# Designs tried in a protein design run: designed miniproteins, single chains, continued (3). Part 78

Each design is a single chain, and the fold is of that chain. pLDDT is the mean over its residues in the fold that is shown.

## One batch from the design tools (miniprotein)

Design m10694
Fold by ESMFold2-Fast:
Structure m10694 (fold): chain A 82 residues (1-82)
Amino acid sequence: SNVDKAVEKLAKYFGMSPEEVEELKKALKDPTEPDFDLRAQVGQLLGEIYSELTHQEIISLMKNTSQKAAELLLELYKRKKE
């Protein structure tokens, strides 16, 4: 799926462990809606790494972004930028 391909690319980009990959996959299946500010921050994050992901992969990630997935993605992004 586009989500699985996106997670693989994010794992390489952020240097994710197998445990972090599984946590993100579980979070992307969580039905909890993210708050507006977190959703906007994830949109900005994915925009900054647009060269790493296809447009369809970005859309699929945004569609499946839960509160927990948003928090995890922002922590990974913070770790990458230092």
Scores: mean pLDDT 81

Design m10695
Fold by ESMFold2-Fast:
Structure m10695 (fold): chain A 109 residues (1-109)
Amino acid sequence: IEAPKVATYTRALIEVLLGGDADELAKEYNSVSPYKFKDGKELLEAAVKELEENPELIPATAAALVEATGAKSGEELVERLEEALSKYGVELSEELRERLRAAADEALA
């Protein structure tokens, strides 16, 4: 796993959870990083895929999302994330949703 790529994806998830525009984020990342995304949907799909392929990243990612958003529970965090992602046609798998919820609850304990 390439560390700068993982950091980029975690930041993208944080910024859309805070009401950011993923299409503008994709343009910004393309201008300052070696990664090139067609649009915000591709950026967010890449972020979700990275967590699905590397579940060991989930605890640290969930903790970062909780700290950035102030979510009070894992369920609140995953509901907000699903809502933000759905605006771009991106979905969480049931397994990833449950893993993120559990990891966020653990980070809040």
Scores: mean pLDDT 80

Design m10696
Fold by ESMFold2-Fast:
Structure m10696 (fold): chain A 78 residues (1-78)
Amino acid sequence: VDEVVEAMKAGASVEEIVALLVAKGLSVEQALDIVLEAMAAVRDADFEEHLRFVETGRLGERGAEAARRAIEAALAKL
């Protein structure tokens, strides 16, 4: 989880994040669903930070925390 969140903070592509999750034992479909849930959580938690993420490709602290919680919740469903 932390490795994925740090990659998102560094501006990693969706493809790179999916590859990290697959390396941890998830399928591509599971990894993509988790990434999409994390992105939705960022948008819902702080819309202004979501706009900055779209512009800069990097997550702030509030977005990173929302993404971490969403990833942990999605993994708990597996």
Scores: mean pLDDT 70

Design m10697
Fold by ESMFold2-Fast:
Formats: structure tokens, C-alpha cells, sequence
Structure m10697 (fold): chain A 120 residues (1-120)
């Protein structure tokens, strides 16, 4: 259906954005960029992911409440990661990359759960 195609497109955009953010953060770390610059790039990228998740939640709201619930739960977990990054001034580059990997794994889990619902 057109609905299913659009949901998959939006999910793929979210995964691409978090992957590209992680790659950019890793490149900055390899170049010896200041932690403040790396942190800004990570936060900017993750906040854009949150915006995309909110758009996805609104798109599926009223059409598929099970998908909306999964997206909402994922958004809340990602908000917790962002809050942790913002509230912890002593984060190392390695810890920041670990948090990026955690964010990526959360979004992959969301993708797989939504894909299973679309196959019903």
C-alpha cells in the first residue's frame, strides 16, 4: 500500500540520518576535533532524528496505533540518550560513540518491529 511504502521510506530516512551522524562523529574523533565540536554534531544529528520520529508518529497516528506506539517508545528512549549527553560534561569521545551505537541499535529495533507489523 502507499501507506506502507511511505512508512518504510520514513524509517529508512531515520536510519540513514543516524548512520551519517555516527560516521561524521567518528571522522571528527579521528581528526582530533575538540569534544565540544563532536558533541554538537552528535546532538544536532540526534535532535534531527527526534524530529523525523515525531513526523513519523504523526503520520501513523490514527492509521496504525501499534506502529505509533513503537515510534513513541523509541522517541522517548532516544530523548533519554540526548538528555544524558546534554547533562554529562565529562563524556569522552569513546563514550559518545558508544551512545551513538546505542541510538542506532534502538532505531534498528524500531525498524524491525514496524516491519513485522506491516507484514501482518
Amino acid sequence: SEFEKKVLEMLEEVLKLVRETGEKAEELIKKGAPISEIKKVVLEGLEKVLEKLEELEKFVEGKNPEIAKIVRETRKKLEEIIKYIKENPNLSPVELLKLMKEAYELLVEMYNKVLELLRK
Scores: mean pLDDT 89

Design m10698
Fold by ESMFold2-Fast:
Structure m10698 (fold): chain A 92 residues (1-92)
Amino acid sequence: SLEERLIEVGSVAFPLLVAEGLEAALRARYAAIAAEADALQKTLSENEVAARAAELLAEAFAELAAESKNPELAAALEELARLAREVARELA
């Protein structure tokens, strides 16, 4: 259910994100999250690292929503941020 909702919202968001020229910004944020997760692996459990990565991904989607000039894209990214926070909460 949660995974299905993420796929559905993502399928709307990602074409609009590409059209707005925000895919490079998303890739940069994803790379930063991966680097943070790699650093945290030294001190945290796998579930704690996954929860933190999901929280950071939620922040990234919220930031991209604020950068978007397309209200449909902004709404979809805000929903992706909300769903990512639900994933983080379930892993915590």
Scores: mean pLDDT 84

Design m10699
Fold by ESMFold2-Fast:
Order: sequence, then structure tokens, then C-alpha cells
Structure m10699 (fold): chain A 100 residues (1-100)
Amino acid sequence: SAEEEARALAAFKRVMAETLRLGEERGASPAVIALARAVLEADVASVRAAWQLFMARALTLSPEQRRELRELFDEALARLAAEDPEGVALMQRLLHEPVR
């Protein structure tokens, strides 16, 4: 539904905001910070579109930068899952549903 899609996108944007915050706080590479900011600020129609943008930009990173991004993203996701478990579950469900 449109309401579920909006909620899932909002949850993803919160994960990206926390990824950016952690990256800036911990002195992550400028490329990783720029990626997180670009994805967070992107005007995207759906959580899947946001995820596709995130993955496409991650492919431009070095293996070391991708590892740094993944570690920051995983920590941000864990923090958001503790604060909004239903929003995170909805986001993950919509990202793993096959395109119909």
C-alpha cells in the first residue's frame, strides 16, 4: 500500500540519517559520507528506488570504503530496529519482495 511504502521509505531514510551521523562522528571516508548524504537527500518514489540508488553508489566505492559503509549501515540499522522494530521489519519485507 502507499502508506506501507511511505513508512518503509521513512524507515530507510532514518537508517541513512544515522549512517551519516555515525560516519561524520567517527571520521569515515569522505566518499562514504557523500554517499550516505546523497541517498538521504535523494527525492525517490519508493524504498526500493532508494535501495537501488544506495547499491549503485556503493559499487563506485573501493572494497575498503564499502566495508566501512556496511559496518556503519549495519550499526545504524540495529539502532533503528531497537527504536522502530515495525518500521524496520516493513522496510526489510518490501526490499526483499520480488518485483511483480
Scores: mean pLDDT 86

Design m10700
Fold by ESMFold2-Fast:
Structure m10700 (fold): chain A 100 residues (1-100)
Amino acid sequence: SRIPREVLEALMEAGVALVHAAVLKSVLKRNPELITEETKKILEKLDELMRRLGEVAARAEAAALAGDEEEAARLAEELRRLVREIRELVKELEKIIEEL
């Protein structure tokens, strides 16, 4: 494969995280009563992280296709860190919604 397995797995994990975040944002948009000052602040942070994740994912794919294994591995690790941060914010947001 032209794309190393670890990079491909990181890209797939990033895709799943983006879909989960997008679905949760869509649910909140349809239920305005769930949008508080606290949930709005988390949504703004989530939007920033989602944009960064997309940028890093594109760079990781480009590095892998160019055969730059060191850069691709570094970017894959950055992707995994961003995915973890997004998942933590999603869990925090779900917890706040459950307490409303």
Scores: mean pLDDT 86

Design m10701
Fold by ESMFold2-Fast:
Structure m10701 (fold): chain A 87 residues (1-87)
Amino acid sequence: MQKRLEAVKKLDEKYREELEELEEKAKTDPEARKKAEEIGIRAIEEIGRESGDEELGRAMAEAARVMVETGDVEAARELLEERMAKL
């Protein structure tokens, strides 16, 4: 239990630091925004896996990817709801 919580905390801290740096730059740099989006998706997947709910983490990562790639928040929300209903 404790080792898993420590792994999740380290991943959360690592991704939070990377995202905070990129979020400031993303306001003026489209490349930084794209990198922040990619890191956010990977963070959701990795944290979900380490927290012990791999399927939920995967569903959230896929929903985030749809939102980033298409800009369609509604489609991303529907995908997440559909995946969560089957968990």
Scores: mean pLDDT 72

Design m10702
Fold by ESMFold2-Fast:
Structure m10702 (fold): chain A 106 residues (1-106)
Amino acid sequence: LSKSEVSEAVSRVVGLIIRAMSHAQQGDYDAAIADLQRALELAKQAGDDETVGVTEYHLGLVYRSQGDLDKAIELYQQALEHFERAGDKARAERLKKLLEEVEKEK
């Protein structure tokens, strides 16, 4: 994809994440997951590892809120791989710590 197509996709992904987190805050997890799954599809099509990682992280947060710790851990691990590929050391480090915390809740 071109840089302009990636930028457009990133903007759409961010909008979907914001809406999804609003739904999750209201307890509408089905709507949140639907928006985040659409965001993840767009992020993967754009090929932007950072945006894929951010989307997987937020999807993991929603599953954790539902009590699905196994799915949350899976998504956090996927997000970690994408952040490492993107060179985002700060998000990768934070996510490693979060993974240890969530695994202890299991």
Scores: mean pLDDT 86

Design m10703
Fold by ESMFold2-Fast:
Structure m10703 (fold): chain A 77 residues (1-77)
Amino acid sequence: SAEQADINAGIGGALIAIGGQAEAKYTGDLEKGIADVQRGIDLLEATLARSEDPDAKAFLEGMLAKAKAILDELKSL
């Protein structure tokens, strides 16, 4: 379904954000890590903007909040 596709896209965005956090913290490439987290956030925001299902929206909003928290943490390093 379209809703399942949006959830899958949201999971993808979240995984990209987690990967960016790991890149920054493990390799010290903070610029690349921040860029990767931002890419994950952009995908989550785009998916949320087009999603109509309330459960998918709640999931995407939660993932987006977590990704933004990761970005804030990296910017404080």
Scores: mean pLDDT 84

Design m10704
Fold by ESMFold2-Fast:
Structure m10704 (fold): chain A 82 residues (1-82)
Amino acid sequence: SFMDRFAAAMKAVLPQVKSREEYLQAALAIVAQLAATLSPAELQALLAQVRAGLERARAQNDPYAAFVEQLVAILEAALAAK
């Protein structure tokens, strides 16, 4: 699954990550790489889930709302490239 591939990729880079910012940047880069390999239908399903997560983050004043907005932008760009 996408989540299994993402988790495996994050586990591989985690020992090289030395800060929260590097962790977030690694996560964005990995999502962008994996999103390029997804079908339009898989991207639409994932984008719907991430958008729902963004609405919840904003409603809860989550400090990571900006990070989730970047995830939405990456997935929208990947879908537009199909």
Scores: mean pLDDT 85

Design m10705
Fold by ESMFold2-Fast:
Structure m10705 (fold): chain A 61 residues (1-61)
Amino acid sequence: ATRARLEAALDAIAEHFGVELTPEERQKLLDEGLALYDAGKSLAEVALHIARRIREIKEKR
């Protein structure tokens, strides 16, 4: 359930920024988000972290 919600949030954020993530980038961000959630971060905090990371990827391209 949490993984599916996080995947949906990740994909929605990437679409919002117009960023097509590679499978490797997507998996890395998903693993990073799950690790933060397991460490006690809220889903909202994890989503904000993912949004920041996707912006960084866009700026590097």
Scores: mean pLDDT 82

Design m10706
Fold by ESMFold2-Fast:
Structure m10706 (fold): chain A 81 residues (1-81)
Amino acid sequence: LSKEELEKIDKLVDLGVKLAEAAKNGDAEKAREYADKIIEESSPEEALKILRLALEKAKEEGNEESAKVLEEKIKEIEEKM
């Protein structure tokens, strides 16, 4: 892996962790913010994988508003593919 690829992975991992925490805590506004950053920084395929994992976490914690935000963003990406 190149240094650029490693830096991109590190950034996406950090954003993914922050998104998962926002989803767990029911912070729909932060979940939207981090999801948008992930979409901006990654391919559609990478973004879908990360957002689907965060959606699973939101559903596990019963955070319906965060889950709705993530489902909306996932659908938006899928419609563009």
Scores: mean pLDDT 81

Design m10707
Fold by ESMFold2-Fast:
Structure m10707 (fold): chain A 87 residues (1-87)
Amino acid sequence: RDEVEKRLEELERRLRELKERLEANKDKLPKEVVEKIQELLRIAETSLAMAREYLDEGDLALARAYLSVAEKSLREAEKLLDEALSK
């Protein structure tokens, strides 16, 4: 439980930081890249919300599954943003 709660907090922080980075650099990015990152951030948001619900219900397995989905989406969004800004 504590591990799941800590991971949830960490991913929520990463989501917030990534949204801030996207907002700061939006005008420098192609519209297609912005849209793809926004889609990944939306998947992360919904997955984190589901993880929180399952954690509250005591279903640690489903909570971990949704945290994994959120983490993957955030990693992909971070990679896209970094690659687009490195050109």
Scores: mean pLDDT 85

Design m10708
Fold by ESMFold2-Fast:
Structure m10708 (fold): chain A 64 residues (1-64)
Amino acid sequence: MKIDEKEVNVALTEMSAAIALKAAERGEYDEALAFLNKQREKYKDIPEAVKIIDEAIARVEALK
């Protein structure tokens, strides 16, 4: 089995999106958006990660 850093970062991004969506479900929209924006900056050089974060941000904003 060979796991590269990109695969790990994408998986961590998916977990971050799930955590933020759970926070939004509790009404913590500002905290969820701040967290996702911080993750977007951290993973900005990984297009797949950026896409996951952008989709999560859009979903959180739609729940407002």
Scores: mean pLDDT 80

Design m10709
Fold by ESMFold2-Fast:
Structure m10709 (fold): chain A 63 residues (1-63)
Amino acid sequence: DPAMEALRLFGIEAPRAVVRRLVAEMVATGSVSPEADPALRRTGDLFRLAAEGNPDPARAFAV
């Protein structure tokens, strides 16, 4: 997965399971908010995948 490889190269310690879950949730529901990883969110511009079409991750599918 090129997105995960980019995260590792930029020194972002995002667990593979978390990144994969974010992508899977976005694909499966089209708008579901993935888990809000602070490190991943800080790189939103670099990694649009986490924020693309995703409103508020804290509100959807959190708890």
Scores: mean pLDDT 46

Design m10710
Fold by ESMFold2-Fast:
Structure m10710 (fold): chain A 93 residues (1-93)
Amino acid sequence: KEKHVKEALENLKKAKELLEEAAKTSKNSEQYRKAVEKVEEAIKYAEEGNLEEALKKAREASRLVFEAGGDKLAMEALLEIGKAIEALKKAIE
């Protein structure tokens, strides 16, 4: 299911950019940097075809962003991670 993997990768890469930008200005910068690391792991696993690990890492990133708080760019990243999670689920099915 190449289409869904491609969609997930696009959404994860967008989430990474948004979180990197949020980390520059936020008091939650450390938590957002940890979330970036999890998004990078999700991207790597998805590129390797390990979709179950990619999904796990995307969910870990989502939890870190949600726990950190409500910066606008971080909430936009959370939506992009959510889209990636749905795409990865469809790719696994």
Scores: mean pLDDT 85

Design m10711
Fold by ESMFold2-Fast:
Structure m10711 (fold): chain A 86 residues (1-86)
Amino acid sequence: SIASQRFYNAEEARKHLTKDSAILVLTDEEGEPGLDELLANKDRYSIIHVIPEEHFDPSLFPDVPIYYVKREGSETDNIIAVLKQL
């Protein structure tokens, strides 16, 4: 679907990074800074890259703001809900 085509693996996200990029990691545990901090700062970012935790390598993103959101039951539904808030 159109929503699933907006998700990057770590290597592809790295190729599309700009100074105004942020990363949102889909995780199985609570992570900080969370989605609330991303939403509070959303106007600072023109691009948000959504990466599942299993495809996320933090060493590829040393200078990029990273935010976390917990997968709650349905990964696809959580991703769609997050994208609608951005």
Scores: mean pLDDT 67

Design m10712
Fold by ESMFold2-Fast:
Structure m10712 (fold): chain A 77 residues (1-77)
Amino acid sequence: SREEELRELEEGMRRLRPAIETHADTLPASIRAAAADPEAAARRLEELLREGVERGLLTPFEVELARRVIEFLRALA
């Protein structure tokens, strides 16, 4: 369900937060490895991000982080 997908996104962003702040150079490789289809992944993440913001599940930092990830994924497509 979308509710489960939002929960997974929220938890994923929480886990990525320290890596982004401390080890930004390793993050692109991890994101690339996780995305079999970068454009499809970006579109799905955009929809989850919008819903997460509407429900108040994401902090401003997590919103900014998700936006950067979306931009990166689209650059790979």
Scores: mean pLDDT 66

Design m10713
Fold by ESMFold2-Fast:
Order: C-alpha cells, then sequence, then structure tokens
Structure m10713 (fold): chain A 100 residues (1-100)
C-alpha cells in the first residue's frame, strides 16, 4: 500500500541519517553493479519490487556509501519492518543506541 511504502521510505531515511552521523566521511562508492547486488539481496529477504525501488531510490541519493554499509542499512530497515516499528519508534531506538 502507499502508506506502507511511505513508512518504509521514512525508516530508510532515518537509518541513512543515523549512518551519516556516525560516518561523516565517504565510506565508498556505489556502482550500478553494487546497486543490482543490493536489489537481489532485498529480493532474497522478501521485499516486494515496490519496496525495493523505494529503498534503492534513497540509497542511490547517497552514492558515497560502500556496498557493505548499504547492505547493513538494508538489513536494519528490514529488521525494523519485520518488527512492525513505526518511523517514530525506530528513530527513538536508533537515538538510544547511538547514545550508549
Amino acid sequence: SEKRVRELKDLTRIEIIFYRQEHPEPTGELTDDDLEEIREYMRELGFSEEQIEAVLELIEENPDISKEEALRIVENVHRAMKEGMSPTAFAIIRTAERLE
């Protein structure tokens, strides 16, 4: 649904923001081949094509992230989605984790 895709985009945006706060310097460079590998990994995790496009759109806006770190972002977003976390709850949890 449109609402679910929007919430997934918000989760992804939050994870990227926290990633950037911990890693202010570029960690790598995402190639088209890297993006295709990430797409296939997301399919294996059970994301729909609509969900894959929503997440990859935001990752593509951050091409200075390494493939390893982009996959970690995908894994964290997938976990939040499977646990039914709202974007607000996810932001609170990520803030608490960062302050440890």
Scores: mean pLDDT 81

Design m10714
Fold by ESMFold2-Fast:
Structure m10714 (fold): chain A 73 residues (1-73)
Amino acid sequence: SAELEARITSRKAALEELKKLEKEYGKIKSINVEVEGTKITLRVLFENGKAFKITVEGEKVEVEEISEEEALK
């Protein structure tokens, strides 16, 4: 149960952060998702050329702006 709760928490945090960025930067062009247990990494490219890397592990959320090339790797 604890492991399931931790995975659910990470997924909710990742989705919430993605929704915030979508509201601010507009339409998403592509998303790359990598999941390893409770660690989720999203690489999001917006239609306006802005790109971000969202790393979530449990309650820890990190967001950094990346290049379009990095988002497509």
Scores: mean pLDDT 80

Design m10715
Fold by ESMFold2-Fast:
Structure m10715 (fold): chain A 81 residues (1-81)
Amino acid sequence: EEFEKLVKEAEERKKNMTDAEKERIKTLYDYQKALDELIKDPTNKEVWKKLIELAEKLVEMGVLTPRQKEDIERMKKLLEE
């Protein structure tokens, strides 16, 4: 029953979130998942590409710093070579 109360509160919070907040949360989740995949297989070029795209979105959203964007651009260059 305590679990059902937490689920209801989470659903009510979702209804009150803006589309921008939902997109930020989804992007952060996808980014973390891509990082976990990269840790398991750092040679996977598709995971690197996905991580870079997600990180660029997070920079645009103000979640990541400009310095992190430069690191992303460097990683992108290594992937394209």
Scores: mean pLDDT 72

Design m10716
Fold by ESMFold2-Fast:
Parts: structure tokens; sequence; C-alpha cells
Structure m10716 (fold): chain A 93 residues (1-93)
């Protein structure tokens, strides 16, 4: 649907903002962008399989942890969950 496409585009933009802020060492901006992305995932729940929703939310939680701790393992976990979410979304297409 058009709403799903717009919300996904806004979600990916917020994820990119979070990753850019992490790369810049701006933990506050990274957390704010990840929280924005989580709010968009809540709006996407009616348009996506539960598996995709769970992985997108887990990805954002790991990005928030990375923003607080600087732990590269949380960055990798976030990327792994993001990949699984996209795969689940593609299977539903």
Amino acid sequence: SAKRKELLENFYRSVAEALQALAAGDGEAAQAAADKAKDIVEQLKPYMPDEAVEHFLSSMDHLKNAAKTGDQADVQAALDHLKKAVEALQKAE
C-alpha cells in the first residue's frame, strides 16, 4: 500500500540518521533517531508480518544500546536484526 511504502521510506531514513549519528559519536542524536524509527515501526504493524516488526524493533533497541555504550557488538546485532526484518518483509511480498 502507499501508506506502507511512505512509512518504510521514513523508517529507513530514521535508521540512516541513527547510523550517521553513531559514526559521528553523537549518542543523543543516535538514540533520538532510533526512537523515531521505533515509533514508525509501531505505525507499520498493520502492514507487516509480526516477524519483521519484532526484528525491526530489536534492531533499534541494539542501536540505542550501541549509542549508550559504544559497543560494536550491539551495532552488529542491530544490522543482523535489520537484515532478518527485511528478509521477513520480502517473504510476505
Scores: mean pLDDT 88

Design m10717
Fold by ESMFold2-Fast:
Structure m10717 (fold): chain A 99 residues (1-99)
Amino acid sequence: EEVERILEEIDRLIDEYREALKNAKSPMERLKIATEYSVKIDELVKKLRELGVPDDVIREIYERAAEAGNPVMALKLAVDRVVDAREAGLSHEEILARA
């Protein structure tokens, strides 16, 4: 299955990211690594969306990448949570109270 193959590749990228961070020598190098792996994960996520994979599965991928220390993926998750809360009918004040 194409979806399973892409999910396995994303798992490998997250593991590679963790190892790359262990060898990073500066904050700038860490940011470069985070950006590079975020681009690769986004490309694979785009393919998953084209194959009809649900948004909840895609969110789980971003959550795993953010947990591995990727600030770009953490920002994407924060944006998604705000969008979901607004779609659920929560006010701006309610969203801020929950953040």
Scores: mean pLDDT 70

Design m10718
Fold by ESMFold2-Fast:
Structure m10718 (fold): chain A 108 residues (1-108)
Amino acid sequence: AEAMAQRILDAGARAAEHYEKILGPRAGEVVREFAEEAAEEARRLTDELEQQLLAQTYALAAAKVAEYLAKNPEIEEKELEEKKKKALEEARAQVEAAAARELAELLA
């Protein structure tokens, strides 16, 4: 995320310098502006992926808690809150492990 945004900004800075030299300062400013917008969009895309992973984590945790409630309908509210916390921790670990495997396959 950050690395991609930085690469866009670095490339944009070089392009802006080139266009400023050829077409004048306004052209350089426009190119730099587009690079900044692209970097923000790249960060937003990464945030969307993180939002998707967060959504998957909550969905998995919800399924675990729902299954537990179906088997234990008389559970007290305090115990239910503790089960929710544990389910979220377990779901987050599973989603992170799956994401790490996908990243390892992409880097192979």
Scores: mean pLDDT 69

Design m10719
Fold by ESMFold2-Fast:
Structure m10719 (fold): chain A 68 residues (1-68)
Amino acid sequence: SAADEARALSHLRALARHMRRQGASREEILAVLRTVLDDWAARLGFSPEQRAALEAALEAIVDELEAE
């Protein structure tokens, strides 16, 4: 659902910001976010459409942090 996607995005954004504060690179952040997303997709049964939307958002999250 859209609410599940919004909660997932909020959590991923918080994790990305935490990693950036710890000095993690773009590649390290994306690798961790993808690992979390893969685990959630396997455990929570995300649809292919939900998975694709969240995957696209991973790049946007890291791009937003780099633009600051």
Scores: mean pLDDT 79

Design m10720
Fold by ESMFold2-Fast:
Structure m10720 (fold): chain A 76 residues (1-76)
Amino acid sequence: MVTLEITIEVEDPEKLPEVASRAVAAVRAHGGRYTRLEILDEKTARITAEVPESQVPALEADLAAIPGAKVTVRRL
């Protein structure tokens, strides 16, 4: 397991809940779990997640594929 910090930025504030939900679903689909979800502002959310190291590339690809959002992944 590796700890990831996932930062989500949207241009449309109404999209933030949808994108955050999709990011959490992607984490779970790749065998991970989120430990923290923070709404930083109306357009920005941060998720802390634990994910199997072998699944990180596939998770990053899924997160990058979310339309209308800039998703940044950082290993802690």
Scores: mean pLDDT 85

Design m10721
Fold by ESMFold2-Fast:
Structure m10721 (fold): chain A 70 residues (1-70)
Amino acid sequence: MEEELERDILEGLLLIEIAVAKIAYSRPNADYDEIIEFLRRVIERAEANGLPDVVAEARKTLEDVEKKKK
């Protein structure tokens, strides 16, 4: 129960972090390099905790940010 709850909370927090990154890179003064670094850390944490759906969402968001930086 406790381990499951901790993983559910982590998954929710990482998904919120991805949502915040999506809002951040839509702002006129967005620091794309900071957002990319932030998303890389989200991916690393998601992979370390076996959260494939979070990894997929974070990777898609990272690709969108990198495309917008060009």
Scores: mean pLDDT 80

Design m10722
Fold by ESMFold2-Fast:
Structure m10722 (fold): chain A 73 residues (1-73)
Amino acid sequence: LKERGIKLAKSAEELARKARELGDDATADRAENLARQLRSLVESGTLTEQQLEKLEEEIAEIIRDVAAAERAA
């Protein structure tokens, strides 16, 4: 779980950077908050499989939003 959580946090951080470069501050803020939440759960040792799945779904939505912003740019 910890390794998966860390990888997901890094993915969220990269998505935040891309969204910010595209001028989509709202999506960047969402991705940054998700990354912080993931890192906090990993550090506290409280990350569950169900939480990880839900956060993976939220990141998938952000990926779609970033892809849409890239097409609109």
Scores: mean pLDDT 80

Design m10723
Fold by ESMFold2-Fast:
Structure m10723 (fold): chain A 66 residues (1-66)
Amino acid sequence: MSERIKKAIDLMIEKNLSVEEVAKELGVDPETLEAEIRKETGQSLGLVAENKRFERKRKEIEEAKK
């Protein structure tokens, strides 16, 4: 993934921003950002962000299990 897409995902997770707010923060059009993410991942920005949230939750549970 490009650095811009990765940063967009991080912003959604850390600051609970919408795709439109993230695109504004990065200085790009929301439609352009969504199109880039779909081309690289085949999924929406929201789905990719949810996957990252799941990984974080899994990590916390695994640490408690140890």
Scores: mean pLDDT 73

Design m10724
Fold by ESMFold2-Fast:
Structure m10724 (fold): chain A 70 residues (1-70)
Amino acid sequence: SDEAVDELVERTGVSRERAEELLRENGGDVRAALIDYYTREGGLSREEAEGLLTLPPEERTRYGVRLVLR
């Protein structure tokens, strides 16, 4: 859905076209698409990707920096 694409774009900063591809590969599941992006393309472990997703929006940038510095 458009709302799922918007959420992926907002959370990852990828293009809408790329967000649509990630959703297609993950059956429209936003959570699965986010984990897929962070693990396969972001170079994070599954545990690190899941950790990023559990952070509050206001703290995501601060704590996420330590996870993506790999």
Scores: mean pLDDT 69

Design m10725
Fold by ESMFold2-Fast:
Structure m10725 (fold): chain A 84 residues (1-84)
Amino acid sequence: SALEKAKKEANIVDIEVLDEEKALELAEKYIEEARKNPNLVVSVYKDEETGKYVIIVRKLNRGSLEAAERLLEAIEEWIEEKKK
């Protein structure tokens, strides 16, 4: 499952399984933190089997800053869309 994969990832800062509303709130907070700390990567996805949202926060050791920036933009767009 997605949660099992997340628990086995290296450099995990936080993993949460939440309802959509709580996932939006937590994603907003981590976006603000990631903007101040370029070593944080935030990912959000829906678990189709449970209908829950999974938020994974991990540290970027070496990688693409461009990929991290695109992920932050995608999460911001998702938050805006869900608030409509």
Scores: mean pLDDT 70

Design m10726
Fold by ESMFold2-Fast:
Structure m10726 (fold): chain A 100 residues (1-100)
Amino acid sequence: DEEAAYAKILAAADERAAKLPRPATAEDVLAFLDELEATEDPVVRTLAELMRVAAEAARLVAEHDDEEAAIARVEAALERVAPVLPALAARALAEIEAHR
């Protein structure tokens, strides 16, 4: 259930944020994603993989101003995860289409 996986990730993120004495760094976010990918839940693991790709895409735009490569990377990841996360993939692809 995608909604249950989302709720679980949000709860974990909130707990982690509450323990940070400072604003979260990119390293803090990546460490959190590594923890999620290490779980036995395939839905949570797949969602963490998609979030990592989104973070890498944001870095490509920020560091290299390569928006086309960033969008292509996210779209390719959404196609890969669609069998496991169909509702999330459909929403994200619609968001990309709306911003064209």
Scores: mean pLDDT 71

Design m10727
Fold by ESMFold2-Fast:
Structure m10727 (fold): chain A 76 residues (1-76)
Amino acid sequence: SEEEKELERRRQLAKAVLASIYRLEGNKDKADEYLKEVKVSPEELALAERTARYILSLDPETKLFFKRLAEVEAKK
């Protein structure tokens, strides 16, 4: 259904954002775990990297909030 496709797209984007966050934090093992599950376009991967950089620029509490939100979305 349309809803299933939208949920899968959001899940894939969340995984791409998490992979980018862990890569930028120097956690290669976790980054590679998420990246191997990611099926997004190069443009969406670039957007995920920009999003990860923005999240990592925030204060520690807000950064943790968005990281947890991405983890929840990745599991949907």
Scores: mean pLDDT 83

